# Designs tried in a protein design run: designed miniproteins, single chains, continued (5). Part 63

Each design is a single chain, and the fold is of that chain. pLDDT is the mean over its residues in the fold that is shown.

## One batch from the design tools (miniprotein)

Design m18168
Fold by ESMFold2-Fast:
Structure m18168 (fold): chain A 68 residues (1-68)
Amino acid sequence: GAEAEIERLLDRMESLAKSEKDEKLKNMVETQIDGLRKMAKEAIALGKAEQALAMVKRQLEIVEQKIK
């Protein structure tokens, strides 16, 4: 379901952040992931898991563009 997909995408973002050698960029992305996890948890509790999934997908695309 959407909850499992959100967790999978967030784990992918964490893997990208951990592979980043630029410490400033890594810390920025890790902070963004923490915010997304909190947002997704709150959205899921409100029955808005699909909206949270769409937001996480969008943010992953942005992170993939920043990390070479």
Scores: mean pLDDT 83

Design m18169
Fold by ESMFold2-Fast:
Structure m18169 (fold): chain A 95 residues (1-95)
Amino acid sequence: SEAEEREELRRFREFVGLTDWSDEEVREFLERVTEVAQELAKGVEPGSDREEVLRLAERAAREVGRELGLSEEEIERAAEWVRDLLLRAEEVRAA
């Protein structure tokens, strides 16, 4: 749902502290994190455990956050959000 997407993007901004960001800027951030995570995953053996995949996603979020000049606190909150998002997505796929 478009309304559910907007609410999730709003919660991301509030959680990370990026209250001046637009929904578009949040989408671009998450898309860039996905791209970096996919690139990092190319060096990983097939069948790597769930925790390794989650760590790569967190690493991607930290790298993108540093690229965009986010504070250390904002970077760590963004990494936590991305980890939680992946855990929720896996739960939905397993259902």
Scores: mean pLDDT 79

Design m18170
Fold by ESMFold2-Fast:
Structure m18170 (fold): chain A 63 residues (1-63)
Amino acid sequence: METLRILERASLEAVRELSEESRRASEQARTQPSHEARLETRLPVHQKINKKTNEIIEKLEKE
């Protein structure tokens, strides 16, 4: 039993959720009529990935 194992499982869960969200954004981007619109559709997902990554890093650094 280690805090690292709990954090690892939480990280795997977050990666799974981000993968699902990224896949949905890619599918939505495919329906957009222009390259610029496709980039704008995927940009929010990239921002969410960065936020989740920073949260995981903060948890690891505090423990």
Scores: mean pLDDT 70

Design m18171
Fold by ESMFold2-Fast:
Structure m18171 (fold): chain A 83 residues (1-83)
Amino acid sequence: LSEEERNRIAQQAADGAEALTDQLEKDLKEGKVSKNEAIARTVAAGVLYALALAFSTDPEIVERAKAAYERAKKATDEYLKKS
């Protein structure tokens, strides 16, 4: 992979992690997500964070993906405690 392709993958992974986490938080608030689905979406955010880490040389991209994953974990943990 070229550096341009690696940076594109990392950016897409970070953007995807943010979008997935934003949707997860919304769906959890609306009661639209099962416990298993919340866990699965959190795992997906973690995979996207791992991709950003693997391909990015930009700490801002990595931190965005990490923040999204941490938000997903927190939201899912809180949801599981209330359900």
Scores: mean pLDDT 86

Design m18172
Fold by ESMFold2-Fast:
Structure m18172 (fold): chain A 99 residues (1-99)
Amino acid sequence: SLTKEQLRELAERLRRLAEAFLAAGVAPELAQEALRHAEEALENIDDPVEATEHLAEALRALAEAVLLQEQPVLSEEERRRFEEEFERMRETTLAVVKA
C-alpha cells in the first residue's frame, strides 16, 4: 500500500503535469479539471480512499487531454517528459489498486 508520503508525491506530480498543460494551452478545460482533482487529493491526503479517487480522476482527465491534442503544442522535450511521468504514475497507481 502507498504511504501518505507516496500518495502526496503522486498528487504533486499530477498537479505539476496539469499546470504544464495549462501553461502550454493543452485542452485547458481537462487540464483545469485534472488540477482541481490533484489539489483535492492533496487536501484529502489523510483519507486514502478519497485521495485515490481524486488521483484517478486527475489521471483520467490528463489522459483525455493528451488524446484530444490535434496539433503538437508541446515541444519534443515536454512530450517526452509527459510520457515518462505518465508511465511512472501508471506504475504507482497500479501498485495502489493491487494493494
Scores: mean pLDDT 75

Design m18173
Fold by ESMFold2-Fast:
Structure m18173 (fold): chain A 99 residues (1-99)
Amino acid sequence: MEEYIRELAEALKAAKSDEEKRKVLREHLARYIETVFGMTMEEFREIVRNPDSASDEQLEQVLKVYELAELARGLAEGEEEKAKERIEKARKELEELLK
């Protein structure tokens, strides 16, 4: 996880436009999802579209992708503490949902 966060953050810092940042984010998240979870971006999008049909494991995978994106953006923008607070809130909300 840490290496993916740093790589994505550096790529986001190097991006010069919002369009370039979106492309970087999309490509890095797709690689993470495929490499770590062994699923395609399309399969991941289906989980996000149909959370009621997702397993607890799949919902945790969605949270991990959110954590990667949020931490990388926070690191790139100098707002790591705000990113950590948002992640902690999302994790607590997911834990409550899974009860």
Scores: mean pLDDT 78

Design m18174
Fold by ESMFold2-Fast:
Structure m18174 (fold): chain A 71 residues (1-71)
Amino acid sequence: GNEEKLAYLRRFDVGAIYVAVSTTPGLTLSPEAQQLLDELTRDGKPVEDLLDYLESHPEELDKVYNALKAN
């Protein structure tokens, strides 16, 4: 479920998530999700700030989860 995906993502920092998303062929986040990820990565924010967003956007959570599982 979504709780299992969020728990998996908590094992990574936001920079590692940024790399996985950026290097996964054919993956496109929504403009809002991509902007948030860019800002959190630039500012060195904790992964929880991203996870709070992804919990309310399960389609974006699935994309990020699959990107990390592919790497």
Scores: mean pLDDT 86

Design m18175
Fold by ESMFold2-Fast:
Structure m18175 (fold): chain A 85 residues (1-85)
Amino acid sequence: SAAEAEREALVARARELARELSEKYGIPLELLEEQLEARLDPNTPEEVRRELRRRHLEALLELGKQGKLSKEETEAVQRALEEMR
C-alpha cells in the first residue's frame, strides 16, 4: 500500500541519517539507530520518547562544548533542553 511504501521510505531515510551522523560525529551507530527506531514507533511511551530526546540533546551539547557545533547550534540545543524542564 501507499502507506507501507511511505513508512519504508521514512525508515530508510532515518537509517541513512543515523549513518551520516555516526560518520560525522563519531557517535556509535547502534545508539543512533535505537533512538531513531524508538521515535518512529508510534507505541513508544511518551516518557521514553522524552528521555531519549533529552539524552540526544545532552550528547549534542557535549559536541558543542568540544567545538563540533556552531555557537548558534549550541545555543539552540541549550534552549531546547531548558524548554524540556
Scores: mean pLDDT 71

Design m18176
Fold by ESMFold2-Fast:
Structure m18176 (fold): chain A 61 residues (1-61)
Amino acid sequence: MTPQEYMQQLNDVSNEWQAQVDKAKAAAKSPEEEQRNLGLLDAEMQRRVGEVSDRYRLSQS
């Protein structure tokens, strides 16, 4: 994986996460539902960023 591919994948994850956050906020029926949904999206984003970072690290070996 090139540094450019790594940056592109991080940007894609960030953009997808922001779109999902915006939708979750618009769709939430209560503040409690919004908080739970945002927590799940944050965990998913961290997982995806970790996967991209691990893939990049392995490609540098």
Scores: mean pLDDT 83

Design m18177
Fold by ESMFold2-Fast:
Structure m18177 (fold): chain A 70 residues (1-70)
Amino acid sequence: EEEKLKKIKELMIKGNPEDAEFIEKLFELYKEERYEEMAELFEKKYKTPFTPEEVKELFEKRIEEIEELL
């Protein structure tokens, strides 16, 4: 749901305000199913190679973790 994803994004940014731009871009790419670009963002940030499948799975797990806080 759009509203739930927005709330999760807000909580994720609240927990990591220094990463607000990174988080905003990840949610944009995720909604557009641009997983290869998400993997590039993860690699740039964490200096570790990720596959699009890995990034999607990790991001979805993080969304689920934050959803538990709602």
Scores: mean pLDDT 81

Design m18178
Fold by ESMFold2-Fast:
Structure m18178 (fold): chain A 71 residues (1-71)
Amino acid sequence: SEAKVLEYLKKADELLTQPWSKENMLEVQKYLLEAEKATPVDSPLLGEVVGRLLGVEGAARAAGIASERPK
C-alpha cells in the first residue's frame, strides 16, 4: 500500500538526519528497497523511490561499501 511506502520513506529520511555511517547507509538502502517492493508499478511514488534508491546506491559505491540487501 502507499501508506507502507510512505512509512519506509519516512524511516529512510530519519536515518539521513543522523551522522554518516556504513550502518546507517545500509539501513537507508534497506528501507528504500522495501519501499520499492511495496510500490505498485503504476504508482507516482515509484519514480521517487527508484530515484532515491539509485542515489543511495551511488553514494554507497563511492564510499566503498557494498550495495547488498540487509537481513
Scores: mean pLDDT 73

Design m18179
Fold by ESMFold2-Fast:
Structure m18179 (fold): chain A 58 residues (1-58)
Amino acid sequence: GHGDDAGAAASARGGASPEAARAAGEFMNQKDVEKAQEAAEKGGGKRAGEAARRAGLS
């Protein structure tokens, strides 16, 4: 893709919840599921904030 790939990447970062749900099925361990989910949510939120800041004051 071209411009569409940028939209897909942004959507993937916003969709941390569905990705975390998928990771749950793969780990089969409650503690590993929570760790992966927290990392995905925390990483997504922090990267979104960093991206917004790098875009300037917009």
Scores: mean pLDDT 53

Design m18180
Fold by ESMFold2-Fast:
Structure m18180 (fold): chain A 109 residues (1-109)
Amino acid sequence: SELEKLKDEAVERVQAEADRLGIDALFVITEDGPEGKAVRDALRQAAAASGAPLFEIEYEYSDSLEDIKKAIEKMVEEAVQRLREMAAAGVRLPPGSAAIFLGILKKKK
């Protein structure tokens, strides 16, 4: 789907910046719903167990593809900014862990 393509492109952009900065990172974009909740709960548990930093990034979306693109773009911008801040601060992750960025797409009421 177009949405899955946008998510994949966003993940590639964040991963490229993480690789450039030498930071192990995982970026996942989830939707507000039971499937997304299951993924979020699993990643929250994994972060807690490993001591990895977890950043939750929530943006609202409307029914238009253009608004979804804008929400995803803002998630990428925020994840990239966090990665740059971590690199500037000289953050060292626990061995075998990654910085986890959790995108949450929430449907606008």
Scores: mean pLDDT 83

Design m18181
Fold by ESMFold2-Fast:
Structure m18181 (fold): chain A 68 residues (1-68)
Amino acid sequence: MSAEEIAKKGAEEIRKKYGAKVEVKVEGNKATITVDSNNRGAVAAAGMLAKELEEKYGIEAELVEVPA
């Protein structure tokens, strides 16, 4: 719900800032952030988003890097 919205907004912000493929999927209390492993800035930003989701919203956040 709110955590899903925050995760999706965060992914959108990373996508627009770094021009990278970033996808977020929220299932229950877990968010999975999939990011282009070839874009180091996007990977770092996705890691920060995962940490924010865990610290501020108390949901599990997983970062998945994909070669794209």
Scores: mean pLDDT 79

Design m18182
Fold by ESMFold2-Fast:
Structure m18182 (fold): chain A 74 residues (1-74)
Amino acid sequence: SSEVEKLARELEKLADEIQALAEKENLSHVEAARRTLEAAEELVEKNKDKLSEEVYKELVEGLKRLRERIKELE
């Protein structure tokens, strides 16, 4: 649905904002970003059966990219 697509874009925007904050602040922000990512991953997995295969794949790939970005900040 269009709402799910909007949420996916908002998640990508959030990832960029978390990245910007981590670049300005200390490692404590990286830890906050990691916790936010874990919560988002759990939310996506819990609702896997309610998402189309295409949307699920895009969300998983987006979260994977965010996880790698956070690891690079460590």
Scores: mean pLDDT 71

Design m18183
Fold by ESMFold2-Fast:
Structure m18183 (fold): chain A 79 residues (1-79)
Amino acid sequence: MSEAERKAAVERAREIAEELLEREVPEDQRSGIREKLEKELARMEAAPDRAAFRREALRLSSVGGNSMGRRLEPLIEGP
């Protein structure tokens, strides 16, 4: 996995996470969930290989619920 490919995937995951926070999470819970999402996105960015990246992407999908998992699936499964 190239560094550019990893950065693009992390930015796409961030976009998906922010969209889902605004649509599906009550305002009073958004700050706590956003903090967890930022920690998981940082772990994905720091992943040393594709297997570690996939593991952290699966963890991110668990934080965001089923909607997050479905939208992140193309990034997790890869080409």
Scores: mean pLDDT 71

Design m18184
Fold by ESMFold2-Fast:
Structure m18184 (fold): chain A 100 residues (1-100)
Amino acid sequence: SKKEKIKELFIELLNLAMEIVSRLPPEVAQEVLKKIRELASKIFEAIENNDFEKAVQYVKQLVDLVKETAEKYLPDDEHVRELVERMEKIQKEIEKLAKE
């Protein structure tokens, strides 16, 4: 189903975000992880309620948060850059499915 596919894509995106968080300084990782958990909860709730517009908005907020944090603390990490690019591709797939 559309709901299950969006959920699977979001879980893949979360795994990439967690890999980036694991490379941050511990104090920064704790603050970012708290925000990711709050956004993830909202995303899963929006998906369960078939509110795909809200799910897309919260996914964008999560990707923007992780991208901005990576650019600030890990600017020269090529592996992190590749992880961010993969997150952005998954975000676009979620957006496309949400419009179907």
Scores: mean pLDDT 90

Design m18185
Fold by ESMFold2-Fast:
Structure m18185 (fold): chain A 60 residues (1-60)
Amino acid sequence: SDLVDDFLNRMESAVNNGTVELERKVLSAELKANSNISAETYVALYLILIGLEEDQRFKK
């Protein structure tokens, strides 16, 4: 989904810029504010937030 792609790209940019902690805080707040996310999409977004190694499943 568009949200998964957005979160993935923003986390990758944050790693490259050394701003992972700040970006994770922002993305976590956005995720919590969005009540229309399915459980499956929520899990995917949460996995992006916890680390780049989990991102491998979404990079293909």
Scores: mean pLDDT 68

Design m18186
Fold by ESMFold2-Fast:
Structure m18186 (fold): chain A 86 residues (1-86)
Amino acid sequence: GDIPRAIGLLLRAMGILIDAELTGKITEEQAKEMAELAIEAVEIDPSLAPLALKLLEKGLELAKKVGNKEAAKALQEGIEKLKKLQ
């Protein structure tokens, strides 16, 4: 598979989480993009699934802490989809 592309996608998702943690804010659009990038990475390289799940779970904790219900829902849906790809 395109393993370098899969790693690049996961690193981009990690960048969104790092920015959100530093700013103390996560938007629904950031949450959706993070989930989409993580899912695409795992579809290319299933061995990335544990890291992708950890990433989205951390994003979900932040979304809940911030009180953004739409972001939390997007991340929860992404986690559920990732679990089906294992």
Scores: mean pLDDT 88

Design m18187
Fold by ESMFold2-Fast:
Structure m18187 (fold): chain A 110 residues (1-110)
Amino acid sequence: DIIEEALKILRELGFDDLVEKLRELQKNNPKAAELLARFIIGAYKLNLPDFFIKGLAEVGIKVLEILLKNQEDPEDREARIKALKELGFPEKRAQTLVDLFDKLIEEAEK
């Protein structure tokens, strides 16, 4: 179970708030929870610093919360870009962050 693997990583890193958020997402939207889990696993596999994993996961959660509120597909690239822009990121930076999220998700599947 990919979600259980991500939960183990978050607990090991001491990110208890993210553990709670991932469990809440799993209950309310399993697809969004799986995307967040893959993202966390991918970042961990690439040996990214703990603070960077935390920051990216927190941004990822906020993006997913906006998408779910707007009834948008969490895998929709343009919707994710719009959500990042709503959070205050300039368009080119939002595009770069979405590309980074997609790369991290891909790394989790290796």
Scores: mean pLDDT 84

Design m18188
Fold by ESMFold2-Fast:
Structure m18188 (fold): chain A 75 residues (1-75)
Amino acid sequence: SGGAQKLAHYLTGLAVMSFPSLREPAKRATLLQYLEKAAQEALDAVNGNEALASEILLKQLPGVLATFLETGNLP
């Protein structure tokens, strides 16, 4: 399971609450898959420190969502 899946689900939930258009199953699945990879990369960069990984991801999330909502693609 790991911290990456937990962080990705949490962040996807926040995104969906803020932008209901992301509730569309294909968009939600695409965002979740991207965030799982991003969360794993963040955790690897901070040697599994979940608090630091969470801070990194929360700072990145607005830019990721702006790109996804504007272009339909993830960075």
Scores: mean pLDDT 85

Design m18189
Fold by ESMFold2-Fast:
Formats: structure tokens, sequence, C-alpha cells
Structure m18189 (fold): chain A 71 residues (1-71)
């Protein structure tokens, strides 16, 4: 499986086209697939990707929700 960084870099062009709702859903799936330890790294990586603050917050909120849904 690719690292979280590689996934986000690959999806960079798509991320800027997604709505906040779409980014939230993507974040939920990432939170289900990647561990809690990756959350701080995700926060740093999304600053590098040039997303708007609203889009960044939606993705991060989704990630937290995805983590909460894990067993």
Amino acid sequence: MDTLEEVLDTLREILVRLSPAGLYRLGVELGKAFPEEEFERLRELVETLGLSPEHREALLRGYREGLAQRP
C-alpha cells in the first residue's frame, strides 16, 4: 500500500476540484485505511498541497471521523 503522502500527492489535481463535502468523505476513507499516528502527518502534508483552509479542514475532519469508525 502507498504511504499517505504518496496517495495525497497522486490525488493533488483531484483534491483542488473536490467540494468540502467530497474532501470530508475522502478523509473518512483515509481515516479508515491509515492509522491514528498519521493524523499529524496529514495535517502537515495538506498545508504543502496548497488547499484552501475550508478544504483542508473538511479533509482533516473526515479523517478524524474515519478514525472514530475503526474497531
Scores: mean pLDDT 76

Design m18190
Fold by ESMFold2-Fast:
Structure m18190 (fold): chain A 79 residues (1-79)
Amino acid sequence: SLEERLEKLLEEIKEIARQIVPLQEKVLAGQATPEEIAQLRELVARLQELVAEAVRLAKELGLSDEEIEERLEKVLKEA
């Protein structure tokens, strides 16, 4: 179902956000390798793709813009 697909996308978003946090901390500390910086860029691009797909599916499910924003903010806070 669209609902199950949205839940799966939100889970993937959370997992990728979890991976971004430690890489971002290394970059800010000046401890990241060039490979880790490249990985961070790839993860951020993937996160943006998944968020766009989740927004599209949420709109198809009839969620308001406000409801979509609240759900995404909650997922990112829990990451």
Scores: mean pLDDT 86

Design m18191
Fold by ESMFold2-Fast:
Structure m18191 (fold): chain A 90 residues (1-90)
Amino acid sequence: MVEVTNPVSGAKTFFDSEEEAEEAQKRLNSKDRPFTGVDGSKFKTQENRDLNEMFLNPDAPRPFVDPLSGERYSSEELLAVHRLEHLREL
């Protein structure tokens, strides 16, 4: 049995096979990522898209570090949003 987590809601679903779980995860990721950034990346929320736009700005100071991913953010609020989303993704 393979566990698949919905990246938007954090809901968990179990499948009988790894192949079925993989297809379900692709479907969930596609459905749950309707926002597209300028670089073509897809996001589940507008806030995550805005966070990516901030990341593409090389001149912005980034003193806030996500200890799980090592990524840097220009504001504490952006870091908090990203950390909450990261904890809900597979």
Scores: mean pLDDT 60

Design m18192
Fold by ESMFold2-Fast:
Structure m18192 (fold): chain A 57 residues (1-57)
Amino acid sequence: SGEAEERERKVRELREQLAELAARLAPLQREMKNSDYPTQLKLLEQMRKELEAVLEQ
């Protein structure tokens, strides 16, 4: 067996990575909730850079 089990493993790994990323983004999201619009835009840009860092490594 190969393809189905590999796909399931890859999905599980990706879900775990997304959960870790979500935990890293949580403080930024909390700060965004308590911020004005310009600050929210800046925080969203920071969140995007965190995502890009995970993708580019």
Scores: mean pLDDT 78

Design m18193
Fold by ESMFold2-Fast:
Structure m18193 (fold): chain A 67 residues (1-67)
Amino acid sequence: MELREEVRELAAELGTTEEGVLAATAARRGISLKEFRERLEKASPEEQRELLREAVEVGREMVARAR
């Protein structure tokens, strides 16, 4: 599964959007969603995979705690 698609699937399970999961990931880094999106857009393919992998991790943690 593509990492961005995995983020969308996790967002759907949480009843939120891809942007919601990215916002939580940005908060974990202590930065704004705007800054996180800017980094993702400017990132190399390898860096994009790292950022999206972190978003998947955050999404999974949110699903595990969302009760």
Scores: mean pLDDT 81

Design m18194
Fold by ESMFold2-Fast:
Structure m18194 (fold): chain A 55 residues (1-55)
Amino acid sequence: SAAAARAAVTAEYIRKSREVMDEYDKTGDEDEFVKKLQEVRAEYQARLAAIDAAA
């Protein structure tokens, strides 16, 4: 179902966001943090849009 697909995509977004935060904690690189977080967010939005287009 579309709801199950959205839940899976959201879980992956949370996991990837945590990974970006963990990397920032190790490096302190704010520019890299912002860049990676924007990439993760863009991927999440694109995947949600693809699910919505398929429904």
Scores: mean pLDDT 85

Design m18195
Fold by ESMFold2-Fast:
Structure m18195 (fold): chain A 112 residues (1-112)
Amino acid sequence: SISKKKEKIDENLEVEVIIDTDNKKITVKLTDKKNNTVQTVTVYADMTEEDREELIKIIINILKANYEINFEIEFKLDITKDSKPIVKAQRITAIALRVIGELIDIELEKKK
């Protein structure tokens, strides 16, 4: 099954988080309306339907905290993860941090 949430970070920046538990797939789309650009990050991770709503909230909240990040280019990144058993809270946090880390790394690479 698939869950989607779209939320406004600021006037020009929207985030859409799509979690597909059947395909073990998390997609985060950041849309910059000012520059008409979309950045997409895809992370593959094993998660339950119960984890889905919590992951969406965490990802959106972290992105809102980092609203200064300027996403003026389109990029796509796919990550495949081999997961070791971990506690649910640690797993959810690790997945959210991976998504955010990839977005930050791409912005850092973009600078040179």
Scores: mean pLDDT 61

Design m18196
Fold by ESMFold2-Fast:
Structure m18196 (fold): chain A 59 residues (1-59)
Amino acid sequence: SDDLKRRLKFLDEQIKKARDRIKKVEKTADKDKAAEEIKILDAYIKTLEEEKKQIEDKL
């Protein structure tokens, strides 16, 4: 369905943005703050990838 395909594209864009954010955060001088932000972003990416997998399994 077009709705599921649009959702997959949205999830891919969000995953890309989160990964790009991790790359920027890795460059920060505050390593403790960077580690916390990366942990949150990694958890967010995993949630998006799980939703993407569930949608792909229905296609």
Scores: mean pLDDT 84

Design m18197
Fold by ESMFold2-Fast:
Parts: structure tokens; C-alpha cells; sequence
Structure m18197 (fold): chain A 57 residues (1-57)
């Protein structure tokens, strides 16, 4: 399946948990490498306010 190459097996909650545990720099690289701009914006809204501010700055 082509989806396996995009790591589509992870739920939104799992991705949010991983992004929250990452440094802001690591989280930005993950979002840029694995997600479309629209999906990235959606996931940013799911992050804690302090993490969201760090990634949006």
C-alpha cells in the first residue's frame, strides 16, 4: 500500500502526542516532511497553546 510510505498508520492523537514531546524545531521538521500545509495547520490547532505559539512564531 502506498499509504505505508506516508506513515498513515498513526492516528491524529498519536501524531499530536509525538509533536508535543518533540522540540519545536523537530516538530517543525516533522510537519514539513510528512504533512500537507492544510494538515499541518489542522494539527497545530490540536497542540497545547505554548507549543502552538513556538511553532507559529
Amino acid sequence: MEELLKAEVKSVDEIVAELTAMTPEEARRFLDEHLTPGARKYLLKRLPPEKQAALEA
Scores: mean pLDDT 67

Design m18198
Fold by ESMFold2-Fast:
Structure m18198 (fold): chain A 93 residues (1-93)
Amino acid sequence: SLREQIRKLAVEATGLEIRLIGVQIDNPDDTATIKQLYRDLGDTYYQLGLLYKQMGDFKTASHEYRLASRYYEKAGDLAKSKEYKELSKKLEE
């Protein structure tokens, strides 16, 4: 079900955020790992946005796309950041 997919991705996002905090505390100079975690978070929030859009929850989908955009910006992927920011804006009424 869509609800089960959302729940699994939300748990995955939480796990990635916990891992990111751990790396930032223990190895703050490991920029490659930190950037990869930002990309993984961006992908996870993008997937959450797609599922909420499929459910017709455009407000939540917009917020999830905005989070994906922010994480890709932190990863240095400005093209994907811009793309996901525009997807977020298109869902705002």
Scores: mean pLDDT 90

Design m18199
Fold by ESMFold2-Fast:
Structure m18199 (fold): chain A 85 residues (1-85)
Amino acid sequence: MDNMRLGQDYYDQGNYQLSVQYYDLAIQDNPNSGGYYMLGRSYFQLGQYQQSIDYYDQSIQLDPNNNVSRSNLNQTRQQLQQQLS
């Protein structure tokens, strides 16, 4: 079974810990902007905003035109600031 598909299936089920594990396996096999973006989303759902930011940055480094990752990175930085306020 495709690790990208398994990561998506677990994300859709709300199992973000397993989603992270399978997307991590997917990017270890073939690093890609979409996989890093999905890791960023999964870490965001876990409330781990710094990890989320780091993975959105990796997504943008592989595809600088990935406006979805850039938008979500900015939103995650705002969430992190709200936790500190």
Scores: mean pLDDT 85

Design m18200
Fold by ESMFold2-Fast:
Structure m18200 (fold): chain A 89 residues (1-89)
Amino acid sequence: MEEIEKKTKEVVEKGEKVAEAAKRLAEQAYSNPKAKEVGDKLEEAARRAEEAIKRAKEDPSSVEEAEKQIKEVEGEVIRGHIEFESIKR
């Protein structure tokens, strides 16, 4: 497999996993009125991950930027988990 094709596949697969995690956590957050802002942030994070995936699929030269954006979203999902756990108490 060409290096760029392998990298694109890895970035897309990771991005899809991160976007799904963000959406799932947002759904849980929206079930709690106190966590609406956390849900809104996670929906935005999921959207950014989906845009990064789309760019990587459409333009191989965007794969590195997409990887960086997906990594940022992954950090936002981790932060969202911490914030949501604090609100559930």
Scores: mean pLDDT 82

Design m18201
Fold by ESMFold2-Fast:
Structure m18201 (fold): chain A 61 residues (1-61)
Amino acid sequence: AEEEAEVARLSAEIDRIAAKPVQTPEDRKRLGELISRIAQLELPRAVDAAIERNKKLVEKE
C-alpha cells in the first residue's frame, strides 16, 4: 500500500519528464534514478523468488 503510493508518485514524475519535447542530461539522469527506485520497490515481490533461485538481479545482498 505505501509502496504503491511511492511508485505512483515516481511514475508521475517520469510521465512529467517524458512529456517534455526535449530531455536534458539532468532529465535523463533523473529518469534513470526514478526507474531504479520503482524497480527496487516493485521487484522485491517478483524478484525475491528469482534472486533466491538465480541471484542474477541483485548479486549484492
Scores: mean pLDDT 68

Design m18202
Fold by ESMFold2-Fast:
Structure m18202 (fold): chain A 62 residues (1-62)
Amino acid sequence: SLSQKAARAWEAGDAEATRKYGEEGLKQGNGSSAGLSMAAGGWEAGHPDTARAGLEVARKAE
């Protein structure tokens, strides 16, 4: 699943891949887990606006 792909990317230290799988998860309607992956990956990759957007999606629990 995309959540497993995001988790494995995060464990490998690949922030950009973690963000990418989070964004793909949002397109598939996986709001909470996808938002958290987008937030964590975006923050570590140096995209604070993307991280904030992902956190807001996760907080609202789509």
Scores: mean pLDDT 74

Design m18203
Fold by ESMFold2-Fast:
Structure m18203 (fold): chain A 67 residues (1-67)
Amino acid sequence: MEEIDLSKLTPEEQARIEKIVEELREGLKYAYELADNPPEDFEKDIEDFVKATRIDIAKEVLEARQA
């Protein structure tokens, strides 16, 4: 996973990213709960995905500021 300095983001950008990843986490959890046979470790998969997505969004925000 790529690690970036999240302190480079403004507090508002950080709050927005946290809202996005929280909604994503809730949506994925809900989708897995609706599945007939969700994997027992799906919560770990969700957290890994959320962590990666948070980094990706932060990177996109920082790169957008360079344009």
Scores: mean pLDDT 74

